# Ledger of designs, part 7: designed miniproteins, single chains, continued (3)

Each design is a single chain, and the fold is of that chain. pLDDT is the mean over its residues in the fold that is shown.

## One batch from the design tools (miniprotein)

Design m8210
Fold by ESMFold2-Fast:
Structure m8210 (fold): chain A 117 residues (1-117)
Amino acid sequence: MEEAERFIIEEFEKYVGPETAELVRQALEASRAGDLKALADYSQRLGVGIGVATLEIDADVTPEEFKERILRLAREHRALLVGPIVGDEDFKKAVLEAIREAARIVSRHLAEERKRQ
């Protein structure tokens, strides 16, 4: 989780700013603590969905298909998926890259929307 969380925070700080990155940090901390009420409050304030799940490969799903699922949540629902990554090093790398790209998609979209308000 720590590496994926760092990637998410870095993308939000880069594209939106440090105040939003701090809210993201607090949301991820609430997620780790199992504080679903705080997580929901932060997600609403951010305008970003944050889902928690164990990220593991199914025998019928390739790392590329799993990456596309993560990216689809970012593109279609402005949502991020985080949690323990269970798999070999290639799977872990693919999931971490997908989480970083999802965070970039969501943060860029949020930054663009805020410029229009």
Scores: mean pLDDT 79

Design m8211
Fold by ESMFold2-Fast:
Formats: sequence, structure tokens, C-alpha cells
Structure m8211 (fold): chain A 96 residues (1-96)
Amino acid sequence: MIKSVEEAEKGLKDLIENHPYLRIVFFEKNPDKEEYEKALELVKKNADTLIEYFEELLEKFPDLALAYELLGRVYELLGDEERAAEYFAKAKELKP
């Protein structure tokens, strides 16, 4: 079904936007504090699953900048600043 980086980016954006807690953690700039804290706990609890999913997307679409940004954010939330920085740097290289 997905054949291009552009389609993969759209699919990933749709997935995040349609999941309330993922939307709050990854896409909302000024979320409500209580909702954000609850969403953050659930994202941290499922971090391994999210990392695996994003890594699988990158195996198929290595130039998918959004997946690198999301991986960076997950590692940042886990306190792995070094890995987070590496993923953010890669995402920045792929975005204008």
C-alpha cells in the first residue's frame, strides 16, 4: 500500500493524530498539563513498541524524517539524551 516516503509520512501523521495520547505527546505544542502527564506515562510504558514500529518504518523508508524526529522524542522522554540527539540530527539533515 505505501510506496513512497511522502505516503509513509502521511500515514505516520494520520496514525499519531488519530491516537489521542500520541497526538498530545508528539504533535501538540501547548497541551493541557494533566492530559500531557497522563499521555506521557502511557507513551513511556509503551516506548519499546513505539521504537520498534518507527525502526521498522525506517527500514522501508530510510529518508522518512518524521520517524527520526519521533524516535528522538521517545528517547528524550526515556532520558537517553545521546540517542535522542543523534535521531534529531538525522531528522534535521533530511528536512529543509
Scores: mean pLDDT 80

Design m8212
Fold by ESMFold2-Fast:
Structure m8212 (fold): chain A 106 residues (1-106)
Amino acid sequence: MSPLTKSLLDLVEEAKTDPLAAEEAIGIVDLELAVLKLLKKKGADPEELKELANKLKEALKAAIEKVEKLLADESLPEEVKKKLEELKKYLEEKLKEVEELIEELD
């Protein structure tokens, strides 16, 4: 498991008890995607950029799966469920952006 995937999974788990952990996960994803877009703009090597983009893609997929598993717990407080649903939607939108970026590199 990559350090990025582990960090996102840990934050998703923490979101069960701390809704601010979901916001931290969003911040990490925004920064990683911003770095990828900046590197592409600067003319970074497409193969290196594709490797980094695939690492973010795998981290996002793992995080989405984790959120789905947590949302299956009907005992979660309503505020937590709402934050996890918002996080899932955000992660799915970012996954699509990363997949589109990878396709542009092919």
Scores: mean pLDDT 85

Design m8213
Fold by ESMFold2-Fast:
Structure m8213 (fold): chain A 71 residues (1-71)
Amino acid sequence: MKKEEEEVLEKFRNAVEGLKENLSSYSKEELLQALERLEGLVKKISEKYPSIKEELEKLLEEFKAEVEKVL
C-alpha cells in the first residue's frame, strides 16, 4: 500500500473502532448521523484512493451491522 493510502485507511479504521467501543453512549439519531457521515466519507475517499475502497466498505458494513443490532 502507498503510505498516504495506509494512513487514510488507519484513520478511518480508528474512527470506526472508537464509535463501536462507545456505541451504547450514542442516541439512535446520533448513530444514524454517524452512519450517514461514514457512508459519505467512504464514497469520497474511495474516489480519491480506489485501492482501499474494498477495505473501507468492509469497515462500513461492520459498523452498519453493529448499529442495526441496537436500532
Scores: mean pLDDT 81

Design m8214
Fold by ESMFold2-Fast:
Structure m8214 (fold): chain A 71 residues (1-71)
Amino acid sequence: EVAKLLEQAQQKGKEAAAAGEKTAGLVSKARQSTPEESEKLLAQATKYANEMTALMKERDELVEQARKARE
């Protein structure tokens, strides 16, 4: 049970990291784009940043469950 919870937490962490990298890439591209394209790219970056935050919350909940299961 604990091992499975930690494995799920690790997977959520990887997904969050991927979303964060995608956010950073979109922000970087927006800085080199036209104003209209920049606004669109920043909107997409915000979406991925929100996804990253949600995934990190799920990861933290799984880690806490694993900690409690050991006691």
Scores: mean pLDDT 83

Design m8215
Fold by ESMFold2-Fast:
Structure m8215 (fold): chain A 86 residues (1-86)
Amino acid sequence: GVTPEQRAEAAASLRALADRVRAYGTPEHQRAADYLDRAADALLRGDYRTAADYLRRAAEHLEKGGDTDSAEGARRAAEMAEKAAE
């Protein structure tokens, strides 16, 4: 996001997704949730490149866990973070 408030809102959304993903209880969902939390922390710092890297890693683990819709969402979030890093 352009503002600290927009970054905080995006980070809160990722943390909420991490909590939902973690609730599925598989090792792949646990790893994905951990990467989503790390991406949220990076967004709060304005570190969009690190956020994009963690979001891509989250997407890989979501896909391995069979959650293709959440994986696509994480990949789109990574693309937005990469554009913000320009």
Scores: mean pLDDT 85

Design m8216
Fold by ESMFold2-Fast:
Structure m8216 (fold): chain A 84 residues (1-84)
Amino acid sequence: SDRVVTVTDEDGSEFLVDEEQYNLALEIGKKLAEREGKEFKSDEETIQWLQKILNEKYEELQELLTEISQEVLKEKNKEIQLTA
C-alpha cells in the first residue's frame, strides 16, 4: 500500500506506518488483547498497548504473536479469495 497512517506510541511519539501494516498490527493487537482478557476503548489504545508489551515481553510473546499473525493472515486470505 502507498498510503500511510500516523501512529502514536505510549510515550506520545508519532511515526508513519503503511496503512496495510497498521491494519495488520491493529488486528493482531485486538486478537492478542482478547486472549489476554483485555478490552480497549479505541484502536489507538490497542496499538499503544501492543507496542508496550512487545517492548517489554517480546521473547515471551513470540509463539503467541506467530499464532495470532497466522490467524489474521488466514482471515485476510479469505477476503482476497472472495474479491478474486
Scores: mean pLDDT 70

Design m8217
Fold by ESMFold2-Fast:
Structure m8217 (fold): chain A 93 residues (1-93)
Amino acid sequence: PVLEFSPVLVPLFKKLPKSKQEEWENTLAAFLEKYRAERLGEIPPEEDPHLKKVMLAWHRFWATAQQEPKDEEEALIELEELVEAIREYLEQN
């Protein structure tokens, strides 16, 4: 599902300064690596409140990104909230 975001994320990232694009891309990549590593052995408990925040922020962003006509400004705000939720999740370890 996250990898299926590429066509939506690319136009949004182009609206950001290069430094912020790299920051957000690195944050998303780190989340994907951690999420896959944790799920390769056993299904982790879905009781992780930080992971729940990431999933809720993801759902909100995806819903906004799927709206027609596209509201890129709203999508950027919700993408920023998603990146923030991911940072909180990554910091817990």
Scores: mean pLDDT 68

Design m8218
Fold by ESMFold2-Fast:
Structure m8218 (fold): chain A 82 residues (1-82)
Amino acid sequence: MEELKARVDEAAEKTLQLVEEAIKNPDKFDELVEKARQLFADAVEEVQREAIKNGSPEDVREITRRAAEAARKFDELAKKAK
């Protein structure tokens, strides 16, 4: 349970770091942003699958909300960075 939350938070932090790195490297901007999005989506999907398997509706909802919020924040940062 704590592991699932930590994984989502860690994925979000890594995604933000990759976006910051992309901003510093305009030549690789699109490539780094795409990779960051894939890594985040994969991590969230795995965590959601585990929460569903555990039959914990509260965990599933909390993970989904955190993921949606992080994804939105990430998207806004990526758009602002141009």
Scores: mean pLDDT 75

Design m8219
Fold by ESMFold2-Fast:
Structure m8219 (fold): chain A 93 residues (1-93)
Amino acid sequence: MDARIERARQLSRVSAELLGLDPEEVAERSAQDIRDSLKLAKEVGPEGYLEEEKKRAEELREEMIKAGVDPEIAEGMMLIMIGVSKVAAENFS
């Protein structure tokens, strides 16, 4: 579990730097999101997990737009998160 969180932090830091965001803030948010997602998948099952992850992806898109990220890039990242969450839902329950 910790190795997945550390990898998410590393990838989020790189992505944040490319987007001009604070890398440590984005990395910590991603670490917390992974922890919350794993907990949610266990609690609510795959359908409930996917519903909550879609909501979180939409919230992230709005936060990114407020932070000055291009709306098309923010939407692309939301779609990537939803895609990853679908794959995760197939492997969790």
Scores: mean pLDDT 72

Design m8220
Fold by ESMFold2-Fast:
Structure m8220 (fold): chain A 78 residues (1-78)
Amino acid sequence: MLDGGDAIKLAKEGKATREDVEAAARDLGLSEEQIKTALEAYERYGGSGGAAAVVALASGLSKEEALLGAEKAGELYG
């Protein structure tokens, strides 16, 4: 399963799928609400955005901070 390091690598490569984002979030022990936020980031900003949101949420950042990071990652990596 993906961990935080794998999520960062996938974000940089632009290769994360929806299933990768969900698996990484669950593996990192995120709550159902945090998992939903990561999947919302994926839907809005693609695999890189979803992966960035997982890393941010796992790091204790807020939903708003995670979505901002996801937007930036989506702009840079697709």
Scores: mean pLDDT 74

Design m8221
Fold by ESMFold2-Fast:
Structure m8221 (fold): chain A 83 residues (1-83)
Amino acid sequence: LEEALAALREAAERARAAGDDVLAALAERAIAAAEAGDLLELEITLGLIAIRRGVALLIGDEETAALADRVIEAAEAALAALR
């Protein structure tokens, strides 16, 4: 869980640096859910990030898609560690 939380924090910082406030907020929601052990909130947040990634891919926004992939990977690792 500690490594997944560190990865989520790094992904949130990268999203903020890129100016993607929505993805940064979703990454912060995933961090809060993982720290609280709230599996349902973490799963919902993962779904929202996946939707954002899908939209980015459809419009050719490779940077947003890559940032979303990092958040998804870290959040899935956190979810696995909590199960």
Scores: mean pLDDT 80

Design m8222
Fold by ESMFold2-Fast:
Structure m8222 (fold): chain A 74 residues (1-74)
Amino acid sequence: SLREKLIEVLEKYFKEKGENYTSPLTREDLEELIKWLEENPDATDEQILERIQSVIERKKAENEALKAYLDALK
């Protein structure tokens, strides 16, 4: 399935980075990536990794901004 393919690519990516493939990605982010794969069935593993990296970088930036905001409220 596309979910299994996405998980395999994510596990390979995060194994190289030494971090958990479920962080910082939410279930909604994974569904977005699956939809992208359905729209791009001929995507190479490299293109899939580039898309995953882009989403991860965006989510890390959003999470850091949220953390800074919450810390400012203390």
Scores: mean pLDDT 71

Design m8223
Fold by ESMFold2-Fast:
Structure m8223 (fold): chain A 66 residues (1-66)
Amino acid sequence: MREKAEEALRLLEEGRYEEAIKIVEEMFQKYGFVETSKTVLEIGKERGIYAEAQLLVSDAIVRVMK
């Protein structure tokens, strides 16, 4: 789980947004919304990109609900 979240946030930092959000969507399916969101936001905070991580998670939730 943490390895996938780290990969998604690296892609986000590289501007590879579509690939980053796809990993988060896959994590929602495999690990659930609560655990995925916590892990992505924790790593986002550690990397100094908490606001960007929040937007990524929010967009992924909207995409999964559609």
Scores: mean pLDDT 84

Design m8224
Fold by ESMFold2-Fast:
Structure m8224 (fold): chain A 67 residues (1-67)
Amino acid sequence: MAERERLIAEHRERLRKAAETIVESDYKDGRIKTEEERQAELERLLATSDRLAPQTVAGIEWARAQG
């Protein structure tokens, strides 16, 4: 069954879009002031997303089951 793998891939894609939004917000807030910092933060968020995506999907499934 590849359902979990599909959910992980979809979650990873959603996190990529969210990471881009977060980085832009951090730039506007002055937390990120250079393009180098922006790129480094984006890469960090994406790496964390890839590592934690399976655990995050399991957590989301559990939380939704609780209502």
Scores: mean pLDDT 72

Design m8225
Fold by ESMFold2-Fast:
Structure m8225 (fold): chain A 75 residues (1-75)
Amino acid sequence: SVLEEARASFSTWDKYENALAAVVAASLGAREVAEIARETAVEKGADPELVEEAVRAAEEGDMERAMELVREAAR
């Protein structure tokens, strides 16, 4: 399934790449893919609160704020 393929791909990426993937997927309305990437970013050490805020900003169309939050979450 698309979700299993996404999960497999995200497991090979670092916390920054997964946080970025979550924001991009959220901006495209791909909520299930965004959730998998968000969970994987957090599992790999990204700040869970900052990743959630980044995804929310992306859903609202604020990509500038979303990218700032991704950089902070993945420090």
Scores: mean pLDDT 85

Design m8226
Fold by ESMFold2-Fast:
Structure m8226 (fold): chain A 105 residues (1-105)
Amino acid sequence: METLEDILRSALGDAYDTADLLESLGFTSMSKEIRSLASKGEKALSAGNFEEALSTLDQIVQRMRQSIEEMKAKRAPIRDLQRLEIRTIVIGGSTVVAKRMLESS
């Protein structure tokens, strides 16, 4: 239980860091949406609702992928796209691990 909670909390922290990156790059609407989802995930996690926290992380990963496509349309620099792609992979990986741990519990 604690290890699953730690993975979920870490992934939500990475989501907030991603929102900060998007805001610093001028993508304020994307940043606010990711922060809103991360806040929802933290509330679910604090309530012991791991399934809802995990679902929120899946939504964050999907929104991050959509943000990458929106950034490409706005001709964002390749380095900024790569930074978001790396964060998407990291959070996505944590989501897969957390899902397997939840299924094994």
Scores: mean pLDDT 85

Design m8227
Fold by ESMFold2-Fast:
Formats: sequence, C-alpha cells, structure tokens
Structure m8227 (fold): chain A 82 residues (1-82)
Amino acid sequence: MTPQQQRLMTFMQAMRQVDTDGDGTISFADFQALLSSMRGVFSDATISDMVAQMRQADTDGDGTISFDTAIAIVTAALNTHE
C-alpha cells in the first residue's frame, strides 16, 4: 500500500463519518471542517490545493459538492503533491 493510498482511504473514512445523513453530498463547510481535522494526514500544500479546487468546482454557488467530486479533488491534490 502506498502512502498516498493510505491517506486517500483515511479521508474517505472521515468523509463517510461526516456524511451521517447519507445523502451523497457534502457542504462547503463540512469539506473544510474535514480538511482541518486532517492537517496531520495531509501536507499544508495538499490541503490548500484541495480548498482551491473545491472553490473552482462550486462555480454555480450552491454551497454543496457531490461525494464523487470531493473524492476527485482529493485524488487530484494527492497526485500533484504526494
């Protein structure tokens, strides 16, 4: 198992825990709270990139992103920085 696979798995588990409603979406605030709780798992550069990508994905300004979009953002940031 690679270090980046371990980090991704840790994030996915944390995201499932926050998605207690099971609605398949995550709010901007929930995503930021998740990243803040995982500063010890990801580098500051990775977290900054994830936040920037989330802002870009929220172009419609509805304040939510899909679970798939959140996973894609994390995967892209890990590929860039890890």
Scores: mean pLDDT 72

Design m8228
Fold by ESMFold2-Fast:
Structure m8228 (fold): chain A 100 residues (1-100)
Amino acid sequence: SMIEQKHREIARKLLERMEALGEEASQRDPRTRSGSEAMKQILRDLIERGAPVEEMAKAALQAARAIAGTMSPADGEDFLRRVREAVDEAVREAREAEAA
């Protein structure tokens, strides 16, 4: 259905955005590389299983907190803020698609 297609698009966009944020973090701080790779694997597995956007959002935030824990407090806070923004947008878009 059109709604199912929209939810899959949102999930894919969230995955792409999380992969980009993780790669950016790894380029600035190589210590985050293993955490970023783990996050990518978790999110790819979820999208392959057709997990809801809300489940992907929770997994992304959990993984991001672990990555942030390896960074300086300031860098970790900035990284988490950017992840929260991406997650909030995806969840909002998913709710809007469901309400339509």
Scores: mean pLDDT 85

Design m8229
Fold by ESMFold2-Fast:
Structure m8229 (fold): chain A 68 residues (1-68)
Amino acid sequence: SPLDRVRQITDQYIDQMKQAVAQGASQAELDKIYQDAVAQLSAIMDEAGTDEVLDLVHRGLGEMLALK
C-alpha cells in the first residue's frame, strides 16, 4: 500500500540520516539525504495523495529535519 511504502522509505532515510549525523556528516551531506527522501516521498504523494499519506510523509520529513 502507499502507507507501507511511505513507512519503508521514511524509516530507511531516518536511519540513514541518524547514521550520517553519528559520523559527523556535513550540512550539505544531510541536505542531500533529505532531498533524496523528499523526491521519493513526493512520487508517492503524487500517486496517492490521501490525508493519511500526507500526514505520514510530513511526520517523517519533520523527524529528518529535526536531525539536521
Scores: mean pLDDT 84

Design m8230
Fold by ESMFold2-Fast:
Structure m8230 (fold): chain A 116 residues (1-116)
Amino acid sequence: SIERARRLAIQLLDEAARKALEAARKSKDKEMSSMLRQSARRALEQRRRLEEARTTEELLEVARRGAMIAHDDAGRLRRLAKESKDKEVSKMLLEAADLLSGAMGMLIFTAELAEE
């Protein structure tokens, strides 16, 4: 159902944000920490917009936009993971990227269900 897909997307965005913030705390690189906090803020903002969407049209727009943002951030986190010399931080970045990819999939599915 649309509502289950929405709830799963929200959960995955929350988990991705949590993991990105944890990576930001462990990173010694201030620039990387800033980028990770920005990624977390975008994930939490998309979660908020998903929760606030009241019409099928609003949900469709939010889900499509959220999927694009999650896709871009997942790619960025995977690139940062390759550049990181800290294996623990790199692993956390890959976990956050996988959670964002999962959220993207649920957002695409939510949009498809909203279109019928």
Scores: mean pLDDT 88

Design m8231
Fold by ESMFold2-Fast:
Structure m8231 (fold): chain A 68 residues (1-68)
Amino acid sequence: GPIPQSDIDDGIALIERAVNALFPTDPQLLQQEIQKSLSPDPKVREQALQNLRALGVPQAVLDQLRAK
């Protein structure tokens, strides 16, 4: 179901720290895709997860985003 904005912001901050430890380049692009991956729309979520995978984000992190 839909996630409150405050919970989305907390989730983005947590995952952004993990991803930035591995990929410190293009932080704005990573931030944008992470935010999309927490969207209530499953179509938008899947597209963002595919984009994050293309950027080299580990599958374990992507699975964590899906669980949200």
Scores: mean pLDDT 69

Design m8232
Fold by ESMFold2-Fast:
Structure m8232 (fold): chain A 82 residues (1-82)
Amino acid sequence: MLAEIEEAARELEEAIKAGAPEEELRELARRLAQLLVESGLMTPAEAELHARELLAVERAKKEGSLEVARALHAEVAELRAA
């Protein structure tokens, strides 16, 4: 069980670093949460919250990058319109 949890956690971390689609990240997080519950390390509710927190942090990082890029593009567009 522990080896399966470690592998699932590694797969999720690698997918996050690779910028996998949110649907894939959600599936990997769900699998990790299920393994944590099956091993007795967490309740279903605790595992769900933990998986969602991991995804929220990585999503915030990516959305932050997109927002910065979008803001920069808008500033350049305003300069060009002058």
Scores: mean pLDDT 66

Design m8233
Fold by ESMFold2-Fast:
Structure m8233 (fold): chain A 67 residues (1-67)
Amino acid sequence: MSKEELLRQGVVDIPELSEEEKEELREKLEEVYRLILEAGVAAVLRDYETVERKLREARELEEEIVE
């Protein structure tokens, strides 16, 4: 596992969360980052429809995390 990548996501350094909560948060944050990365690739390809779709999915998932 990439410790630096998890620390950058801020999951490993959150002492107030249980191990299970950290795992769930990690999975959701990893999905959000993946969607943002895919949107970035689509933007380079001028596929704005895919950019908008991927960013929308990321926003929906982020809303679920904040709830």
Scores: mean pLDDT 71

Design m8234
Fold by ESMFold2-Fast:
Structure m8234 (fold): chain A 79 residues (1-79)
Amino acid sequence: SAAAARAAALAEADATIAEAQAVIRRQLLPPVQAGLTNQAIPEDLLPDIPLGAEAVLRAVAEAQRQIAEAEARRAALLA
């Protein structure tokens, strides 16, 4: 049914958000991580991450994109 398909899509979006948030929590230092519960990393924090953390920066950026895309999909499903 359409309702079951919508519920499944919402659950998938919520799972994607939760997984991406877990990646951010794992990759970031605790003080920065504590300020971010359901948000993209502010660009003003990115330059403060040391060189050599490039893989961490890319993983966080990918997670931010996944969260944004999943939240947009979730919003569309609830419209």
Scores: mean pLDDT 70

Design m8235
Fold by ESMFold2-Fast:
Structure m8235 (fold): chain A 61 residues (1-61)
Amino acid sequence: MEKAREIAKKMVETAKKENKKLNVDIAAKTISDQTGISLEEARKIVLEEAKKNGVETEEEP
């Protein structure tokens, strides 16, 4: 969990600095692949960090 949240924070900070929407599906997949947590858990962490930092999110169609 700690490692997953760290990766999510970095992705959210990058999106915020670049003033871009964060793709939740890509971010969650990256975190899941790197940490071994489920896609659902990774997605929740990404959404929490994005909301906390005021970053807009988008999902793949």
Scores: mean pLDDT 78

Design m8236
Fold by ESMFold2-Fast:
Structure m8236 (fold): chain A 63 residues (1-63)
Amino acid sequence: DVSDEAVERLKAVAEKAGSKKTVTLEFDTAPGEKLPPEDAAKVAEGVKLQETENVTVLASRKV
């Protein structure tokens, strides 16, 4: 189950990162802080994208 907002976020962040098929999710949490369940769910959706689009998903912070 992938929402448009999750896909758009992953795409926008990946474009910004300029990485090789890498999708980075940015969260409003301190580095090393555990992700909220909601953001963790978005990471899971990103992992699903990795399986379908062969991209790598990384978690990052907006700090």
Scores: mean pLDDT 57

Design m8237
Fold by ESMFold2-Fast:
Structure m8237 (fold): chain A 86 residues (1-86)
Amino acid sequence: GSGEEVARAAAEAIRAVYARDPAATVGEALAAAAEAMARAGASDAQIGRAILAALERLGLRLDDPLTEELVEALIRALEEALRRAV
């Protein structure tokens, strides 16, 4: 799929994790995003690079708690990383 389709799948997965469990971690959200991105046609290398780039840009750890603001920041960072991976 296109980078936009992959980014949309990641965004939907992250929002779903937070909606289901507001105490979820960044790692749990990114695991769900990785599964969704793979179903949307992203390669393992593309997914790994996008996740690492997002974590680096936001200075996040996998055990960090999600907030509504952090959900939006993660989605934006993944969208930017996926756009640059083309």
Scores: mean pLDDT 84

Design m8238
Fold by ESMFold2-Fast:
Structure m8238 (fold): chain A 65 residues (1-65)
Amino acid sequence: DKLFQQLINEDDLDKVKELLEELVKKGVTIAQLAQLEEQMDFQKQMEVGVFIVKLAVENVVARRE
């Protein structure tokens, strides 16, 4: 939950990507990340949205669906 607030308030895109990777490693679902993305401004939402999709694909590949 604290990481969710950090992600929403973080303006450094490299740090945002690091936080997204940490959330995924901790078992946060892609659906939860999409809900967080909706709380961001449009510019940040664009960057985060693309990165969430990339993480979703990487997680599926890692699980060998």
Scores: mean pLDDT 71

Design m8239
Fold by ESMFold2-Fast:
Structure m8239 (fold): chain A 105 residues (1-105)
Amino acid sequence: GPAPELSLEEKRRRLGREIADDLINSLVANIAGVPVEEIRKAKELVKTKEEKETLNELFGQLMDAAVKGDRKRQAEVLLKLADFFEDKDPEFAEKLRERARELLE
């Protein structure tokens, strides 16, 4: 028989997730002052479900602070992201700390 085709509903859910992920990556990259490709590379280092959930929570906090124009809160969340990435990508962690310092000036 032919290969099972994805339902239109499942195709819409997948496309919606991809659009949401790309938008989140772009927004986080803009707040962090790095290219979106650096966000994508950093996310590839996150292997466990627990770490992915922590990262998603931090990205949510960062976007919420940005929407509210709370530069101090953006800096605080960037420092938490830097701590999260310290053992995975120390160079990326330092870029996040540099951006947090800029936001506090």
Scores: mean pLDDT 83

Design m8240
Fold by ESMFold2-Fast:
Structure m8240 (fold): chain A 84 residues (1-84)
Amino acid sequence: STLSHRGVLPSLDLEWEATATEDGSGTVRLRNLRTGGTLELTAREQDGKLVLTSERAEGLSEEERKRARDIAERMLTGLFRQLS
């Protein structure tokens, strides 16, 4: 099965979409609604641990990228937990 969710975090000016599958793969895309900057993370679940497989960022500052990464990792961890 596949879980797919999308939404907006208004307090952070972020739009997001996240997908996770029972085979342990997942992807999150975040977009900054003010600047248009984006982050895309892909990850896999391996032995109950999140392992990042790729990260792509455009138009984000170093602080924005770090924050977006932290948010994306938490989203993926939550989705994988729902699939277990």
Scores: mean pLDDT 82

Design m8241
Fold by ESMFold2-Fast:
Structure m8241 (fold): chain A 93 residues (1-93)
Amino acid sequence: MLMPKEWEERLEEMAKEAREKLEEVRREVEAGKPDLERARRVLLEIEIMLGMGLIMRGVGLAIGYEPSERAERAIEEIERVRRELEAMIKELE
């Protein structure tokens, strides 16, 4: 059985929020106003979102819900955002 639509929607919401937070940090860097402490805080928030998504997938699998393409794409997007922000932080150090 596929993952419930509500779980897919929550994962997609988290992926969207993670991307929006990354783009806000990127705009600040491009404007010449980088805040390294804020960027590190945003990275921690995104890492928490990724952990939450992975827990949702694991719990789903344990109760017989197969991850949907939507759920997997959302988790992959959060991981991409995490990597992009981590790289950006290293350039600011």
Scores: mean pLDDT 86

Design m8242
Fold by ESMFold2-Fast:
Structure m8242 (fold): chain A 91 residues (1-91)
Amino acid sequence: MYLEKAEEYVKKALESDDPEEIVEYLEEALRYLAKAEGLPEEEIEELLEKYREGLIKAAAAILFGKGRLDEANSLAPLSPAVLAAYAAAQA
């Protein structure tokens, strides 16, 4: 059941504090979502390569949401506006 596997990997990504693990779990979640849509394996690999930057940004957003700012910034640079908003909230 591909959709259930995708949901399982999203849950694992949300529960992890390791940047590399979160990206890996999100890649597996996308792979199972693509399988649920009936995409052939060659198209799934193309999608993973195409959306890799988006998956890294998603992992950074998860870490940012947990207050793991250094780890989030190590994966993807936060926009100046987001950083300014965060700094203002902490002041």
Scores: mean pLDDT 76

Design m8243
Fold by ESMFold2-Fast:
Structure m8243 (fold): chain A 94 residues (1-94)
Amino acid sequence: MLSREEAAEWLKERLLEKKLVSEEEAETFAQAIKDGKVEEVVKFLLQIALSLRNEEDARTLLELLRELAEGLGDKKVLEMVEKAEKQFEERVKK
């Protein structure tokens, strides 16, 4: 399992690598996770993922958030991600 600090740095690196957010946004999310606001950051990023018109970018962000939740061992955060994944898949079946 990842510590909050390790999870924050991991997420920052992945978001920047995949070009999903700006450097300033990635740093803001990393700091918020380090400050213990994990649920708030994940909730906000899930809203971004569900608003993305590019299906591949949305899937990539959802996959990163699942890995983050699993790495932290946070069942509540994982349930939030699973709910968002279900909403996304139902939308894609157009």
Scores: mean pLDDT 82

